# Ledger of designs, part 25: designed miniproteins, single chains, continued (4)

Each design is a single chain, and the fold is of that chain. pLDDT is the mean over its residues in the fold that is shown.

## One batch from the design tools (miniprotein)

Design m12844
Fold by ESMFold2-Fast:
Structure m12844 (fold): chain A 77 residues (1-77)
Amino acid sequence: HMTPQELELEDAITEALRNKRPEKLTFEADTVAQLARALSRGGTPLEVEVIAKNAHVGSPRAAEALRRALEQREKEL
């Protein structure tokens, strides 16, 4: 089960990305949710919040950073 913080971050990020591209929204939203869980295992809640803020601004860099962080954490496991 997701924590209330992770659920709220996922919702906020999904809403921010919804205004970009519907197809990409689904993919990026899923990646963000997975990243939030991965960071919760080894990272700090603050890192997740910072990432959520970047996604809210709708930065393409934020989306790339989220995906790269997920890949890195997956390999570390």
Scores: mean pLDDT 49

Design m12845
Fold by ESMFold2-Fast:
Structure m12845 (fold): chain A 57 residues (1-57)
Amino acid sequence: QTFKVADLLKIFGIPQQKMPKTVEELSKKLLIPQDKIVSPALDAPLTLDSEITIQTS
């Protein structure tokens, strides 16, 4: 499943001003296991337009 960062923030009720700086920080803030993040890399910088791919079983 692929999500825009802006959409993930909206779904989880996180203000855009509190956007995490990296994929790793986003996963920790949303309580998503890091091993479920397919792309981008955990150290990749985030923008509101970044797309995150999460593995769902």
Scores: mean pLDDT 76

Design m12846
Fold by ESMFold2-Fast:
Structure m12846 (fold): chain A 91 residues (1-91)
Amino acid sequence: MEKLEKLREKLYEQIRAEIPEEIAELIIEAVENWETDPERAEEAVRKLSEIEGVPEEVVRNGIQAIVLELKIEAEGLPEEERRKLIEELRK
């Protein structure tokens, strides 16, 4: 749980640094509320769809991919193990 929250915080900082604040906050709201408040997440998806001019399904799939990636990272390999695999790949 705490590891997932830390990963979310890092992602949110990156999003805020690279994307205009209004859009960044909507992406963060959709990701944060995806599992705990689906209606609130869907509202953010609708607003993003309107701003970006893309279908809601495209936005929804993007947010779902981010949520799944964060979960995989939280359950995934620690940094040392990832580095070991990268080193083996270089050989």
Scores: mean pLDDT 72

Design m12847
Fold by ESMFold2-Fast:
Structure m12847 (fold): chain A 102 residues (1-102)
Amino acid sequence: REEFLKKLKEIENDESLSFDEKIQQIINALPEELKKELENIISSNESTKEKLVKLARLLGKLNLSDEFGEKIIREFGKVLNASEEEIEEAIKVFREEREKYK
């Protein structure tokens, strides 16, 4: 876990990487259990709102910065055709979950 959190900070602070490259590297660096959880969220037949809330909770556990976590949620929301209200609710869930794991 400590090795993963250190790697996560290195990826977030790497100025040579685009946002999309940072996202891809974070996904690739996730522990297998968390990677499977992310895949299950994306592939589930749950509502867009439920998928975004589950994604937000997962990202909160990773203790990502507010800016980075919000950007990930907004990009996934666009892919899922989420409303702005659904995206805003997911961002709120992310911030609340993150505070528990700081």
Scores: mean pLDDT 74

Design m12848
Fold by ESMFold2-Fast:
Structure m12848 (fold): chain A 87 residues (1-87)
Amino acid sequence: ELERKIREVEEEVARLEAELRARAAGLDLDDPAQQAELRRLLVEALEKAIELLEELAKLGALSEEEREDLAAARARIAAIRAEEAAA
């Protein structure tokens, strides 16, 4: 049942976005330790989002916007990892 699987993946992506926003809102971004925690949460959420969007792509259900989101998520992870490596 393709439509159900697509819906499940889309719901999981939305859940991850909401979870990330809620956790980020609770962080004091003037605190370097909490900035590091935000980066860890971002990487974790982006990795899960990439996995889910790749699953949608395999189902042939990835929208143009979702394809752009996948590319943006990969770019953000690469940028965060490069920043960590440069520290």
Scores: mean pLDDT 72

Design m12849
Fold by ESMFold2-Fast:
Structure m12849 (fold): chain A 66 residues (1-66)
Amino acid sequence: MRAAGGVEAARLLAEHLEPGTRVEVTTADRADAERTVELAREAVKGEVKVKATIEPDGRVVLELVE
């Protein structure tokens, strides 16, 4: 799935709480990328783990894992 921002990414992850769910987000900078990851972790806490990959260009890949 693709998200327009960190808040939408967090919502999509919370609506699809299943290991293997992936959401891609393009962020403006590293601070925006880090905020996106924290929003995702908060949205799914206690349910599943978030694997986050932040690319140098600000692209973030969020994947739910067990």
Scores: mean pLDDT 77

Design m12850
Fold by ESMFold2-Fast:
Structure m12850 (fold): chain A 64 residues (1-64)
Amino acid sequence: MPETPEVRAVETMLRAYFLGEGLPLPSPEVLRALAAELVRRFGPDFDLHDPAVQALIAEAIAAD
């Protein structure tokens, strides 16, 4: 499925982000849902350093 590699790439980036920030890693299901939502909202080629992307990640973490 065309979306599966893109979602996996974003999930990998999110794991690196959580580890880099010293945050507890969410469950695999939550990570996949967040990765899919990021791809859906911002597209597959979004930049993790984009302030809008970072804000959404932070809000999702705070809401969890």
Scores: mean pLDDT 72

Design m12851
Fold by ESMFold2-Fast:
Structure m12851 (fold): chain A 100 residues (1-100)
Amino acid sequence: SDEELEKLLEILEEVIKEIEKMAKETKNPQLQAKLNEILKELKRLKEEIERNKYSKEEIFQKMQGIFHKLLEAAEEFKDEKTLEKVKELIKKASRKFQEV
């Protein structure tokens, strides 16, 4: 539905903003580069969702894949503060997605 789609886009926009903040605040240039790559993928996904390309289930599957990449990036560079923020972001976003 249009209301569900709008809710999903709002959640996605919140995720994008939080990752943009993490990329800006990290002092690790390799982690920043990986976060920026994930941001490109998220912004592309947002454009595809706005074009009504995906079902709700496909959106959830794609977001799970992106969350997995985000966790891997934070774990690889042993940035405890970014890892904590990533885990909290995934928990909050996953809860909001379940409410849609």
Scores: mean pLDDT 84

Design m12852
Fold by ESMFold2-Fast:
Structure m12852 (fold): chain A 60 residues (1-60)
Amino acid sequence: SMEKKEFIREGVIESAGITVKGMGEGVKLRIENEEKAREAMERYSKESNEIFRKTLEKAE
């Protein structure tokens, strides 16, 4: 359905936005500490993946 298609599109856009924020935070932290950068990137990756997963589950 169109509603399902739009819901998936919105979830993908939100997930992508969190990924971009994670990349920016990771680059900034790499100047100070690689471990902190990795932790930040992992946190944003999990958040992005959770939104994407929930979007797909609700669309099914």
Scores: mean pLDDT 68

Design m12853
Fold by ESMFold2-Fast:
Structure m12853 (fold): chain A 83 residues (1-83)
Amino acid sequence: NPEFEALVAQLRARADAETLKLLDKLEEYAEKYKDNKEIQEAITSAVGSALAALEAGASIEDVTDILRIFLEELEEVEKKKQK
């Protein structure tokens, strides 16, 4: 996903160590769910929203919180029984 990779690269350039760790996790999920369009779009949107918040003057802590909440949602999807 070229859009996702571009957004991750931009955020990595401005990220602290904690944010980098969360981005690594998001890249793991993007690879795991590469054939799931809905998850791919959700991941891309989450990284885009985090970058947009940072561009608007949000703190790196706010960016970390955005990414952490999204990762917790992905982990719950994995944990729940699928139909």
Scores: mean pLDDT 79

Design m12854
Fold by ESMFold2-Fast:
Structure m12854 (fold): chain A 84 residues (1-84)
Amino acid sequence: MDQELGRIVQRAREMLESVSPELRVRAISVISEMAVRATGIRDEEEVRRLADEAAREASKGLTPEEQELVRRAAYEAARGALEL
């Protein structure tokens, strides 16, 4: 994995440390896949759509507070990937 992608994934893990382990693993997986896809995309609007889709998918079964953490993690990962 690229060094920058590794940092993006690690940041997402840190942001989601309060989410239960099983749900956190799923959320990190979804966000990581989105970040990889986002590195190949130049359209900021398309990357934003991917972040929104990842946040919705990763947020299934979570509390509103956990959903907000996942949304922030997805957007941070998307922004980082867009800069690569």
Scores: mean pLDDT 79

Design m12855
Fold by ESMFold2-Fast:
Structure m12855 (fold): chain A 55 residues (1-55)
Amino acid sequence: SPEEVRREYNERLLALARRFEDRVRQAKTPQELDGVMAEFRAEEARLEAEYRARL
């Protein structure tokens, strides 16, 4: 159902955010932080595209 798909999306988005929160804390330079943030945005966009197709 759409509700189940939205729940799955929210759970995966939360897991993604938690994973990248750790990586942000480990970044030692602005360049490393920029790289982590760029990767997060790419993963988030991919997840959004995946679930947009399923809703």
Scores: mean pLDDT 83

Design m12856
Fold by ESMFold2-Fast:
Order: structure tokens, then sequence, then C-alpha cells
Structure m12856 (fold): chain A 86 residues (1-86)
């Protein structure tokens, strides 16, 4: 449904925004806070995709596309976070 797509799009946009903040942040405590927010959004996104499949709100193809995108943006955030710890 339109509501679930809007929520998934918002989660993806927020993950991208967190990745951008991670690139400019140098404070270790703030970096940890951003990483925790990214983890929370990632888990919320995966649960929302699974719920949307169960309710028939997303086709299997749409659900896979959202899962792939969420995985990709989260992986980028995690990579940036790890690079900042070096």
Amino acid sequence: GAAVRAQLDAIIAELRAITAELRTESDPLRLIGLALRAIGLYLDGLRLVDQAIASGSLSPAEAQAYRDEIDAVYAEALAVYHAKLA
C-alpha cells in the first residue's frame, strides 16, 4: 500500500542522511549515537518489509527491491562508521 511505501522510503532517506552525517562527524560519542540510530532504522525497515509481505501490501518483487535497498544503504552507513574508527 501507499502508506507502507512512504514509510520504507522515509527509512531509506533517513539512513542516507545518517550516512552523510557520519562522513562529517568526528566525535566518538556522536558517531556511536548515529550508528545506533542506523541499526534501529535498519531493523524497523526489515520488519516493515516482512509485515508488508504478510499483509499483501507489497508484491514479492517490490519487497525484495526494498530489502536490497535497505541492506545497501545500511551497509554503506556501517562502512563509513568503521572507517571513522580507524
Scores: mean pLDDT 89

Design m12857
Fold by ESMFold2-Fast:
Structure m12857 (fold): chain A 69 residues (1-69)
Amino acid sequence: SDPLVLSVAQLLASDYHLNPAVSNESRAQRYAVVLKALPQRHHAGILSELQALDVPQEVLNRVQELLAA
């Protein structure tokens, strides 16, 4: 549901903004693990919300690659 999508995205974006020293690769791997635990139908919504919350596109592109593998 939309509330779940928003809650997950806010949690992940908060982690990014509070811990910016974490590498893009490590960040993307962590995000991919969280998203893989959720139904695939929610993945696009979470990634869209993360983009709106100013998570870098480089991280989001890498998450998409990891989800496709």
Scores: mean pLDDT 86

Design m12858
Fold by ESMFold2-Fast:
Structure m12858 (fold): chain A 70 residues (1-70)
Amino acid sequence: GAMEREEAGRRATLELAGLVIRAVDSGAVSDEEAARIAEEYGRRVTEAIEAGDLEAMERHIAEAARALGV
């Protein structure tokens, strides 16, 4: 239901934020690259949540992790 999607979206947003922080802290990417990747994949994740497409949301998180090198 709506509450399940809301909770999944919150977890995905926190997971993406954690990936960005970890990548910057480890030196895997520059601050500028991390910001660019966070903006791009944050938009994709938000669009997937709005569409109710949890599979696309998970895919975008995995793509973000690969782009961040983590």
Scores: mean pLDDT 82

Design m12859
Fold by ESMFold2-Fast:
Structure m12859 (fold): chain A 82 residues (1-82)
Amino acid sequence: SAEAIRAEGERVWREFLAEAQALVAANRDRLSDEQLAEIERVVLEGGRRFKELLAAGDLEGLRAVAEETLARIRAIIAEALA
C-alpha cells in the first residue's frame, strides 16, 4: 500500500539521518566549517531526491539515495581525517 511504502521510506531516511548525525558528532573536532557546510549540502540534496522517490513509490531508489548520501558523508570525513 502507499501508506506502507511511505512508512518504510521514512524509516530508511530516519536510519540514514541517525547514522549521519552520529558520524558527524564523532568527528566534529576534526571537521572544518567548510566541510560541515558541504555535509549539510549533501544531506539537503539527498533529502530532496528522497522526497521525489518517496512520491514515486520507489523504495529501491530511496535505499540507493540513502546509501549514496551516507557514502559521500563518509568520504568527506575520511578526507578531513587524512
Scores: mean pLDDT 87

Design m12860
Fold by ESMFold2-Fast:
Structure m12860 (fold): chain A 100 residues (1-100)
Amino acid sequence: SKKEEVEKLLEEFRKLASEIVDVLEDGKENKDLKKAESEVLKLIERIGELVEQILKIDPKDEDVKNYLILILESLKKAAESYGLEESAKKLKELIEKIKK
């Protein structure tokens, strides 16, 4: 069903979001925020691809859109708190695309 396909993609989305948090914490501990930003930007690109796939299945699912925005806003705040300005900008652009 469409619901099962969306849930599978949301599981991968949650996994990538968790990987961003791990990369940010590793970058803080190792004092290598430039390497962390490079890795986070790659993960944001993969998240963008998953978001596009999810929205293609049901572009009018406001509950799914609101959930994606909630998680992406949390990641944006985390990136801002670590001073990763380019990552925060890319997350903001992705949120705006979901909102249309």
Scores: mean pLDDT 86

Design m12861
Fold by ESMFold2-Fast:
Structure m12861 (fold): chain A 85 residues (1-85)
Amino acid sequence: TTVSKSVFESWDGSRLTITTTINDDGSIEYTIEVTDPDGTVTTIKAKSPQELLDKFEELQQNDPDVFQKIVDLFRGRLNGESRLV
């Protein structure tokens, strides 16, 4: 089993943690945690990018601010714009 963890911090004190686990059978699990400055934690778990997108769609309907924060941090990482902590 291999675990990779990335932590990103925004200027408002919000933190995003992305954990990728590769199991011995080759299956992959994603865990995304968003910590707000007040200490509230939102956790999203998925076993594929499609599951992540589905969960983000649900999050967009229930908490659009958290959804946008996650999307912006992911986009920033893909473009090299997000700072790794």
Scores: mean pLDDT 69

Design m12862
Fold by ESMFold2-Fast:
Structure m12862 (fold): chain A 67 residues (1-67)
Amino acid sequence: AASGTGSVGKPDEEMKITVTLADGATATVTVKNGEIVSREVSGPNPEAAERALAAIEQAVKAYKDLL
């Protein structure tokens, strides 16, 4: 959902990162409390999607060091 009231904040911050590849494959990572709790891949080429997942995971880890 791309809209909300923002009335109450929780420390359990869930972040969903999705990358769409040129072949239509998607890689989605869900992060909770700075930790990766789920990984999803969809599309015709799972190897390309797994490479995208690795890039997202590295970005999440780098971001955690800044928080």
Scores: mean pLDDT 69

Design m12863
Fold by ESMFold2-Fast:
Order: sequence, then C-alpha cells, then structure tokens
Structure m12863 (fold): chain A 70 residues (1-70)
Amino acid sequence: SEREERVRKALDEGLDRLIAAHPDMTEEERQELRKAAREMYEAALNGDEDKFLEASHRIGEILRRIAERR
C-alpha cells in the first residue's frame, strides 16, 4: 500500500542518514543495523508489538556500541 511504501521509504532514508553520520561503522555493524531495521519494519507490518520492541532494542544496542568506540 501507499502507506507501507511511505513508511519503508522513511525508514530507509533514516538508516542511510544514520550510516552516513557514522562513516567509521564496521561492515558487521552496518549489516546488524540493516537486519534489525528490516525485522522492526516487518514486525510493524504484522502488528507484532513484541518483535517490534525487540528489534528496536537491538538497534539501540548497536548504536550504543558505535558510540562507545569513539
């Protein structure tokens, strides 16, 4: 649907912006972030609040790890 495409586009743009802001991210960190974001998006589409929260938490942990290596 148009709503689903809009949400997906906003998520992808947000991810690209976040990755661009952290050019020192490892390939593993980029892969983990994209995987977690995809899981979060799929959970949102399916109305799976528990999986959405799990994926959101994982994204937060990845970002914390990146911040700690500064």
Scores: mean pLDDT 78

Design m12864
Fold by ESMFold2-Fast:
Structure m12864 (fold): chain A 90 residues (1-90)
Amino acid sequence: LSEEEKKLLEETKEKIKELLIKAGIPEEEAERLSNLIGLALEKFKENKYSEEEFESFLENVRKTLKELGVPEEIIEEIVKLIKETAKKLK
């Protein structure tokens, strides 16, 4: 990853963490989840994930956040951030 791509990933992780905390997720869990999402974005950039595998990952993110009680509006905002970041990393 370039320095600009690393910065974009860190900014995306921080935004996701903030949204999860606002949704009532404990800070430690929010950080863990945002880091996991960041790793998936890195794998996508490195072509270790196909587009289909990345979509499957996004569906798993939706399922996990729903099971944790995150409101649907926040889940969709997080998924949108992930998709927009993935496009910028391309």
Scores: mean pLDDT 81

Design m12865
Fold by ESMFold2-Fast:
Structure m12865 (fold): chain A 88 residues (1-88)
Amino acid sequence: MAAAEEILALHMRLNNDPAYLAEREAMKPKILAEVEAVADDPEVRRALEVAAAVLRLQEAHPEISPAELYRRMEEATRRGLSAEEVLA
């Protein structure tokens, strides 16, 4: 849980920096691959899955904030549901 909170908090803080927003856009696939390579712990893997799902849903639903999507993903994970089922 701590790892997921740290990733979300980092995204929120950096989302106000236009330079980092542009860098993040270009490095999305590289960041995901790099983190996956070092994700041996279930906790880190879960955080990655939630972050990836939030990013996908944010692109499909730009009107919903990443924080709100993350909260829905947490609830879905707790209930054993998929990301798609959160919005169903």
Scores: mean pLDDT 64

Design m12866
Fold by ESMFold2-Fast:
Structure m12866 (fold): chain A 71 residues (1-71)
Amino acid sequence: ADQQIAEIREQARKEVGKLTDEANKLLEQGKKNPELREKYERQADELLQQGQQLVQQAGDQIAAIRAQAAA
């Protein structure tokens, strides 16, 4: 159980990290190209929202594993 929870956390952390890195790259591209800034900012926001959803899903999975282990 603990190892599985650690693996879920690590996977979510890696995926969120990749999404955050990509969002930051888009924001930097927007700074270099002001005419495209709004487009890149919208794309970055979408990636960050996906990351937030992944964190919530991982949390739900961990809660379910903990509940099953406690029963």
Scores: mean pLDDT 82

Design m12867
Fold by ESMFold2-Fast:
Structure m12867 (fold): chain A 96 residues (1-96)
Amino acid sequence: MEELERRIAEVRRQVAEYARQKAKELSGDPVGAKALQEVADLLEQGHSLSRARAKGEEIAKKGDEETRKKVNEYLDEISALADRLEREALGEVLRG
């Protein structure tokens, strides 16, 4: 149904916006900022969260230990947000 498609698109938009906000928070860390910006771009292009996350982790490996830890923390937050929003969207569709 078109309602499910709209809600999935909205979830992707919100998750991409969150990743972009986290990239801005890492503006003092070019590698970390780039990792999260690429995650946001891939999500907006319709790629899966797992593909976006894998690209973010790949870029973060080029940074130091602190960069890698911070990016991984944000990737975990992004995954948790996506999972929560997808469950909420499915619950609303099943109620209609």
Scores: mean pLDDT 80

Design m12868
Fold by ESMFold2-Fast:
Structure m12868 (fold): chain A 85 residues (1-85)
Amino acid sequence: SKAKELTQAFYKKLEEELEEEFAKSDPEEQEELAREVGLRQVELLLELAEQGLDTELAIEQLELYAKYGSPEVSKKAREALEKLR
């Protein structure tokens, strides 16, 4: 569907923009940027999964944040995964 295509395009663009932003940030700003972006992304992924939209992809991304995210982001991602079980 067009909605699914738009969702996939949105996530691809978001990933590209996030990678570019991290590359442009100085070392002192990278940790704070990673925290802010990670927290927002976890919230969006949880909402997407709860709506049944690309649930497998959303869960996969949440698992990555739970495993590799900063302590605050990792905790929020684990809590999101528990809500989806």
Scores: mean pLDDT 73

Design m12869
Fold by ESMFold2-Fast:
Structure m12869 (fold): chain A 99 residues (1-99)
Amino acid sequence: DKLKEELIEEAKKLLYSDKSIEEIAEELAKKFGISLETAKRVVKEVLAAYFLSLLESGVLSKEEVILIAKTKYGIDEETLEKLLEEVREKQKEDPRYQL
C-alpha cells in the first residue's frame, strides 16, 4: 500500500515537469524497480485522475482536456476517454485514484 502511494505521489510530481509520459515512466520504473509497462499504466492513470478532477471542478472543459492530452502528452481522444472511465471505476474501489 505505502509503495503504491509513494509511486502515485512521485508520478504526480513528475507530471508537473515538462517530461513526456515515456520519460516519467522510465524514471518511475528505475526508482521503484517495476516494469516499464506498469510504470506507463500508473502515469496514465494518475494523469487521467488529475484531468477528471479538473473536469469535475469545472476548471477545464472537456475540449481543453482533450487538447492538452493530445498536444502535451500524446494521448488521443479515444485513449483518454478509456483512461477516464477506468479511473472512475478504480476510484470507487481505491481512494488513491481520487486525486
Scores: mean pLDDT 75

Design m12870
Fold by ESMFold2-Fast:
Order: structure tokens, then sequence, then C-alpha cells
Structure m12870 (fold): chain A 97 residues (1-97)
């Protein structure tokens, strides 16, 4: 599906950003966005993870990249949206069982 193709592209961008930063490349706003989305996707896979700690890590990444306009409310919204998607997927899986 188109959503699956978009997910694959997003995962590739996240992996590329993580590899670049690990190799000593600067943390640009573009790479910070990719890394933060990686944390959101990790949380969507396991919503038992500490949401507050993930939000703090996301904010620190954005601050290190100079993206000071990103607020705690923005990252909390991203995590809440991820939780809702995860809950929807669980309900769909249960309905198919």
Amino acid sequence: SEDEARREQLLARIAEAAAAVAAGAPLTPERATALALGLVLRYAEDTSLDEEEIAKEMLEIFRQAGADEVTREDVERMLEDARKVAEMREREAAALA
C-alpha cells in the first residue's frame, strides 16, 4: 500500500540519520526530525515504554539541533497520536482473531 511505501521510506531516512550522527556528522534539524520520529515509532511498537522519558529525549534532540520552536506539547502530541494508532492496530488484530 502507499502507507507501507511511506513507512519504508521513513524508516530508511531514520536509519540514515542515525548512522550519520553516529559517524560524527552534525545534528541538523532534518536529522533531529528523523531521529525523533524513530523514537515515536519505537513508542508505537511498545506503548509500555516511559512516555515522559521519550518526550525528554525528543526535546533534547531538537534543542541540540537548534529547533527551539519545538515545544513539549508538540512532542507529547506526537506520542499521543502514536499511542492511538497502536491501540487501533491492536483492536484490528483482535477483531481478526
Scores: mean pLDDT 80

Design m12871
Fold by ESMFold2-Fast:
Structure m12871 (fold): chain A 87 residues (1-87)
Amino acid sequence: SDEEIEELLKKAREAMKSLGFDDETVDEAVARAKELIDILKEEYGFVTKEQALDAIYAAVLDVLLRRGYSPEEALKIADEVVKKVEE
């Protein structure tokens, strides 16, 4: 549901803030996750929880890579964010 997706995005924001990221980086990652989720919703008419989690993972990874994080660091952080969102 849209409410469930909004809750996952809220948890992703809280997870990134807990890891010490600034509001600008957090806002960019959440906006990118929302963009990816909207694409999935347009293509399939719905989004599963697993697809939303995958979108959050991809968004965090993409934003961190664009901000100059190494692939190793970006992957580790994206994994930690998704883990916190699932718990």
Scores: mean pLDDT 87

Design m12872
Fold by ESMFold2-Fast:
Structure m12872 (fold): chain A 108 residues (1-108)
Amino acid sequence: LKTEAENVLEAARYLGNEEAEKLARQAIDLVDTDPEKAKEYIEKASELVAKARGMDPERLEIMKEVEKLAPSKEIAIVAQMFADLALREGFSKEEALKIAKETIKILS
């Protein structure tokens, strides 16, 4: 949780997103006293960072779903790369997710 908050803070600073930076700093302060609230702030800051990088909420949701379905981090990374490429080439959310699921099945 603390490492997650610190990673989001670094990304927010790099992108110059002041709102995300403030939320990430608040999350770090809350990690030990209110971890539920810290997690909420991390999620909000992460969404702002993703939007600042030009990743729309739909793409972010697909990436999260792929990570959840993958049996290992290595497989998740490969499946996420294929899903992202499909979305960039104009494939639908459903088609990109299907490609990711087939990638997971082949590598598992």
Scores: mean pLDDT 76

Design m12873
Fold by ESMFold2-Fast:
Structure m12873 (fold): chain A 73 residues (1-73)
Amino acid sequence: PLTPQERLDRLFEELKYVLENGSPEEQKEFIKRFLEEARRLYEEMIARSDPETAAFLRSGLKALEKWAEEELK
């Protein structure tokens, strides 16, 4: 099975594809599902990381959540 990092990398590739090729409606639907799955994967990585890496990942997740919230408005 894929690691959380490998799953996250593939999820970002899918996001890029949908943002480049999808309709506005398809993009919004994908972003909702993307955020839910990405949050889960980030939490798994944070739980297994050293404090410095965990802080970096938490910062990245907050930035991603803010981006998604703005895109879904």
Scores: mean pLDDT 85

Design m12874
Fold by ESMFold2-Fast:
Structure m12874 (fold): chain A 83 residues (1-83)
Amino acid sequence: GPMERLEALVAEIKALDPSLGPLLDRVLALTREAVAETDPLRREILHGVVHLILGVLLTVTEDPEVRALLRELADLVDEIFNA
């Protein structure tokens, strides 16, 4: 499912750049929290926070392969939050 795809993408990015690990782990944790969240406003706030973290990740890396995977991760996050 989408969460298993998210976990796989996070693991792939961490293998390429382990320094991004702590922020990627936060993306994963907050997205898992959002899947369990029933309040639409709280879910929207969680979505915004995840996008802020993804924006930071994109600014701190210049590796084109890592950047491509981070964009794929952002698209998958949007899929999960809009389900």
Scores: mean pLDDT 88

Design m12875
Fold by ESMFold2-Fast:
Structure m12875 (fold): chain A 70 residues (1-70)
Amino acid sequence: KPLTPEQASEVARAVYERLGLSPQATAAVANKLLEGASVEEIARTASRLDGKDPEEVRRAIEEALKRLGL
């Protein structure tokens, strides 16, 4: 199911709060979730923007989705 803008923003905020993403990386996570991109693609994009470990970003996205029932 495609996420709503509200759901995408909630996931992106959860990842921001856990990992301290930049505003640019946080916006990229939300936008790519709305586009239906894979968690792996989203994690790689945020990792490249902020120089964070893509495995940590992937785990944070997956946990946020799971916690929100998405």
Scores: mean pLDDT 84

Design m12876
Fold by ESMFold2-Fast:
Structure m12876 (fold): chain A 81 residues (1-81)
Amino acid sequence: SHLGEEILKRIKEAEELYEKGLKEKSAELLRKAGEKFEELAKELEEGIEKSEGPEESLYELVEELKKKAKEAYERAKELEE
């Protein structure tokens, strides 16, 4: 795996917030999960831009995290409307 332990831990924390938000029907928790996924995607994307040979799996992870953030925000919006 080309992921660092800290990145994997932060992804897990964001996923746990997302699951809790869905279970509790909490727009606030879903927004927090979205924010964490978005922040991770941005940090990884910035790391890729500074790298001379980033691994293809990192690009895929960035897109996956962006998608998870979007889904979390959409679920939060549905609960607030």
Scores: mean pLDDT 81

Design m12877
Fold by ESMFold2-Fast:
Structure m12877 (fold): chain A 68 residues (1-68)
Amino acid sequence: MPSVAEIEARVVDLAQRYLAGQITPEQFKAGLDALLAEASRFLSPDAVAALRDSLDQLYDALLASQAE
């Protein structure tokens, strides 16, 4: 049973691996999408929507930072 803290830890791990150049932007996006799909099995619809928005913002922000 993943907790919110476990999801946060997995998001941080993916972001750190992406920033370290260990995974591609495509792999990073796929990892975030997989976490969202897993979270949707146990979170409320409102929590899933908030998580989706947060993950989309994180992905866009990190891509923008790397593109500059």
Scores: mean pLDDT 78

Design m12878
Fold by ESMFold2-Fast:
Structure m12878 (fold): chain A 86 residues (1-86)
Amino acid sequence: DLREEARRAAEEVWARYRAENPPTLEQVRAMLAEARAMVAKMEATYEAAKARADAVDPGEGVRRVEFLYLQALEIERLLEAELARL
């Protein structure tokens, strides 16, 4: 399940970062702004990949972009949760 893999990857990276570099409120806000921008970029990339796939490559390229988009969504979720705890 790509969503479960993306969630585990994001949670692992975040847990490691947080353990070594416990973020301040301002740092979490900055990271969340960057994560939201990345989600928007990856969503646009995923939609473009799906549109193009019908003509050239129906599978692998779309799946890779889907994984990156799902990972970006999970990173955003983790940062929102962290901000809510601070």
Scores: mean pLDDT 81

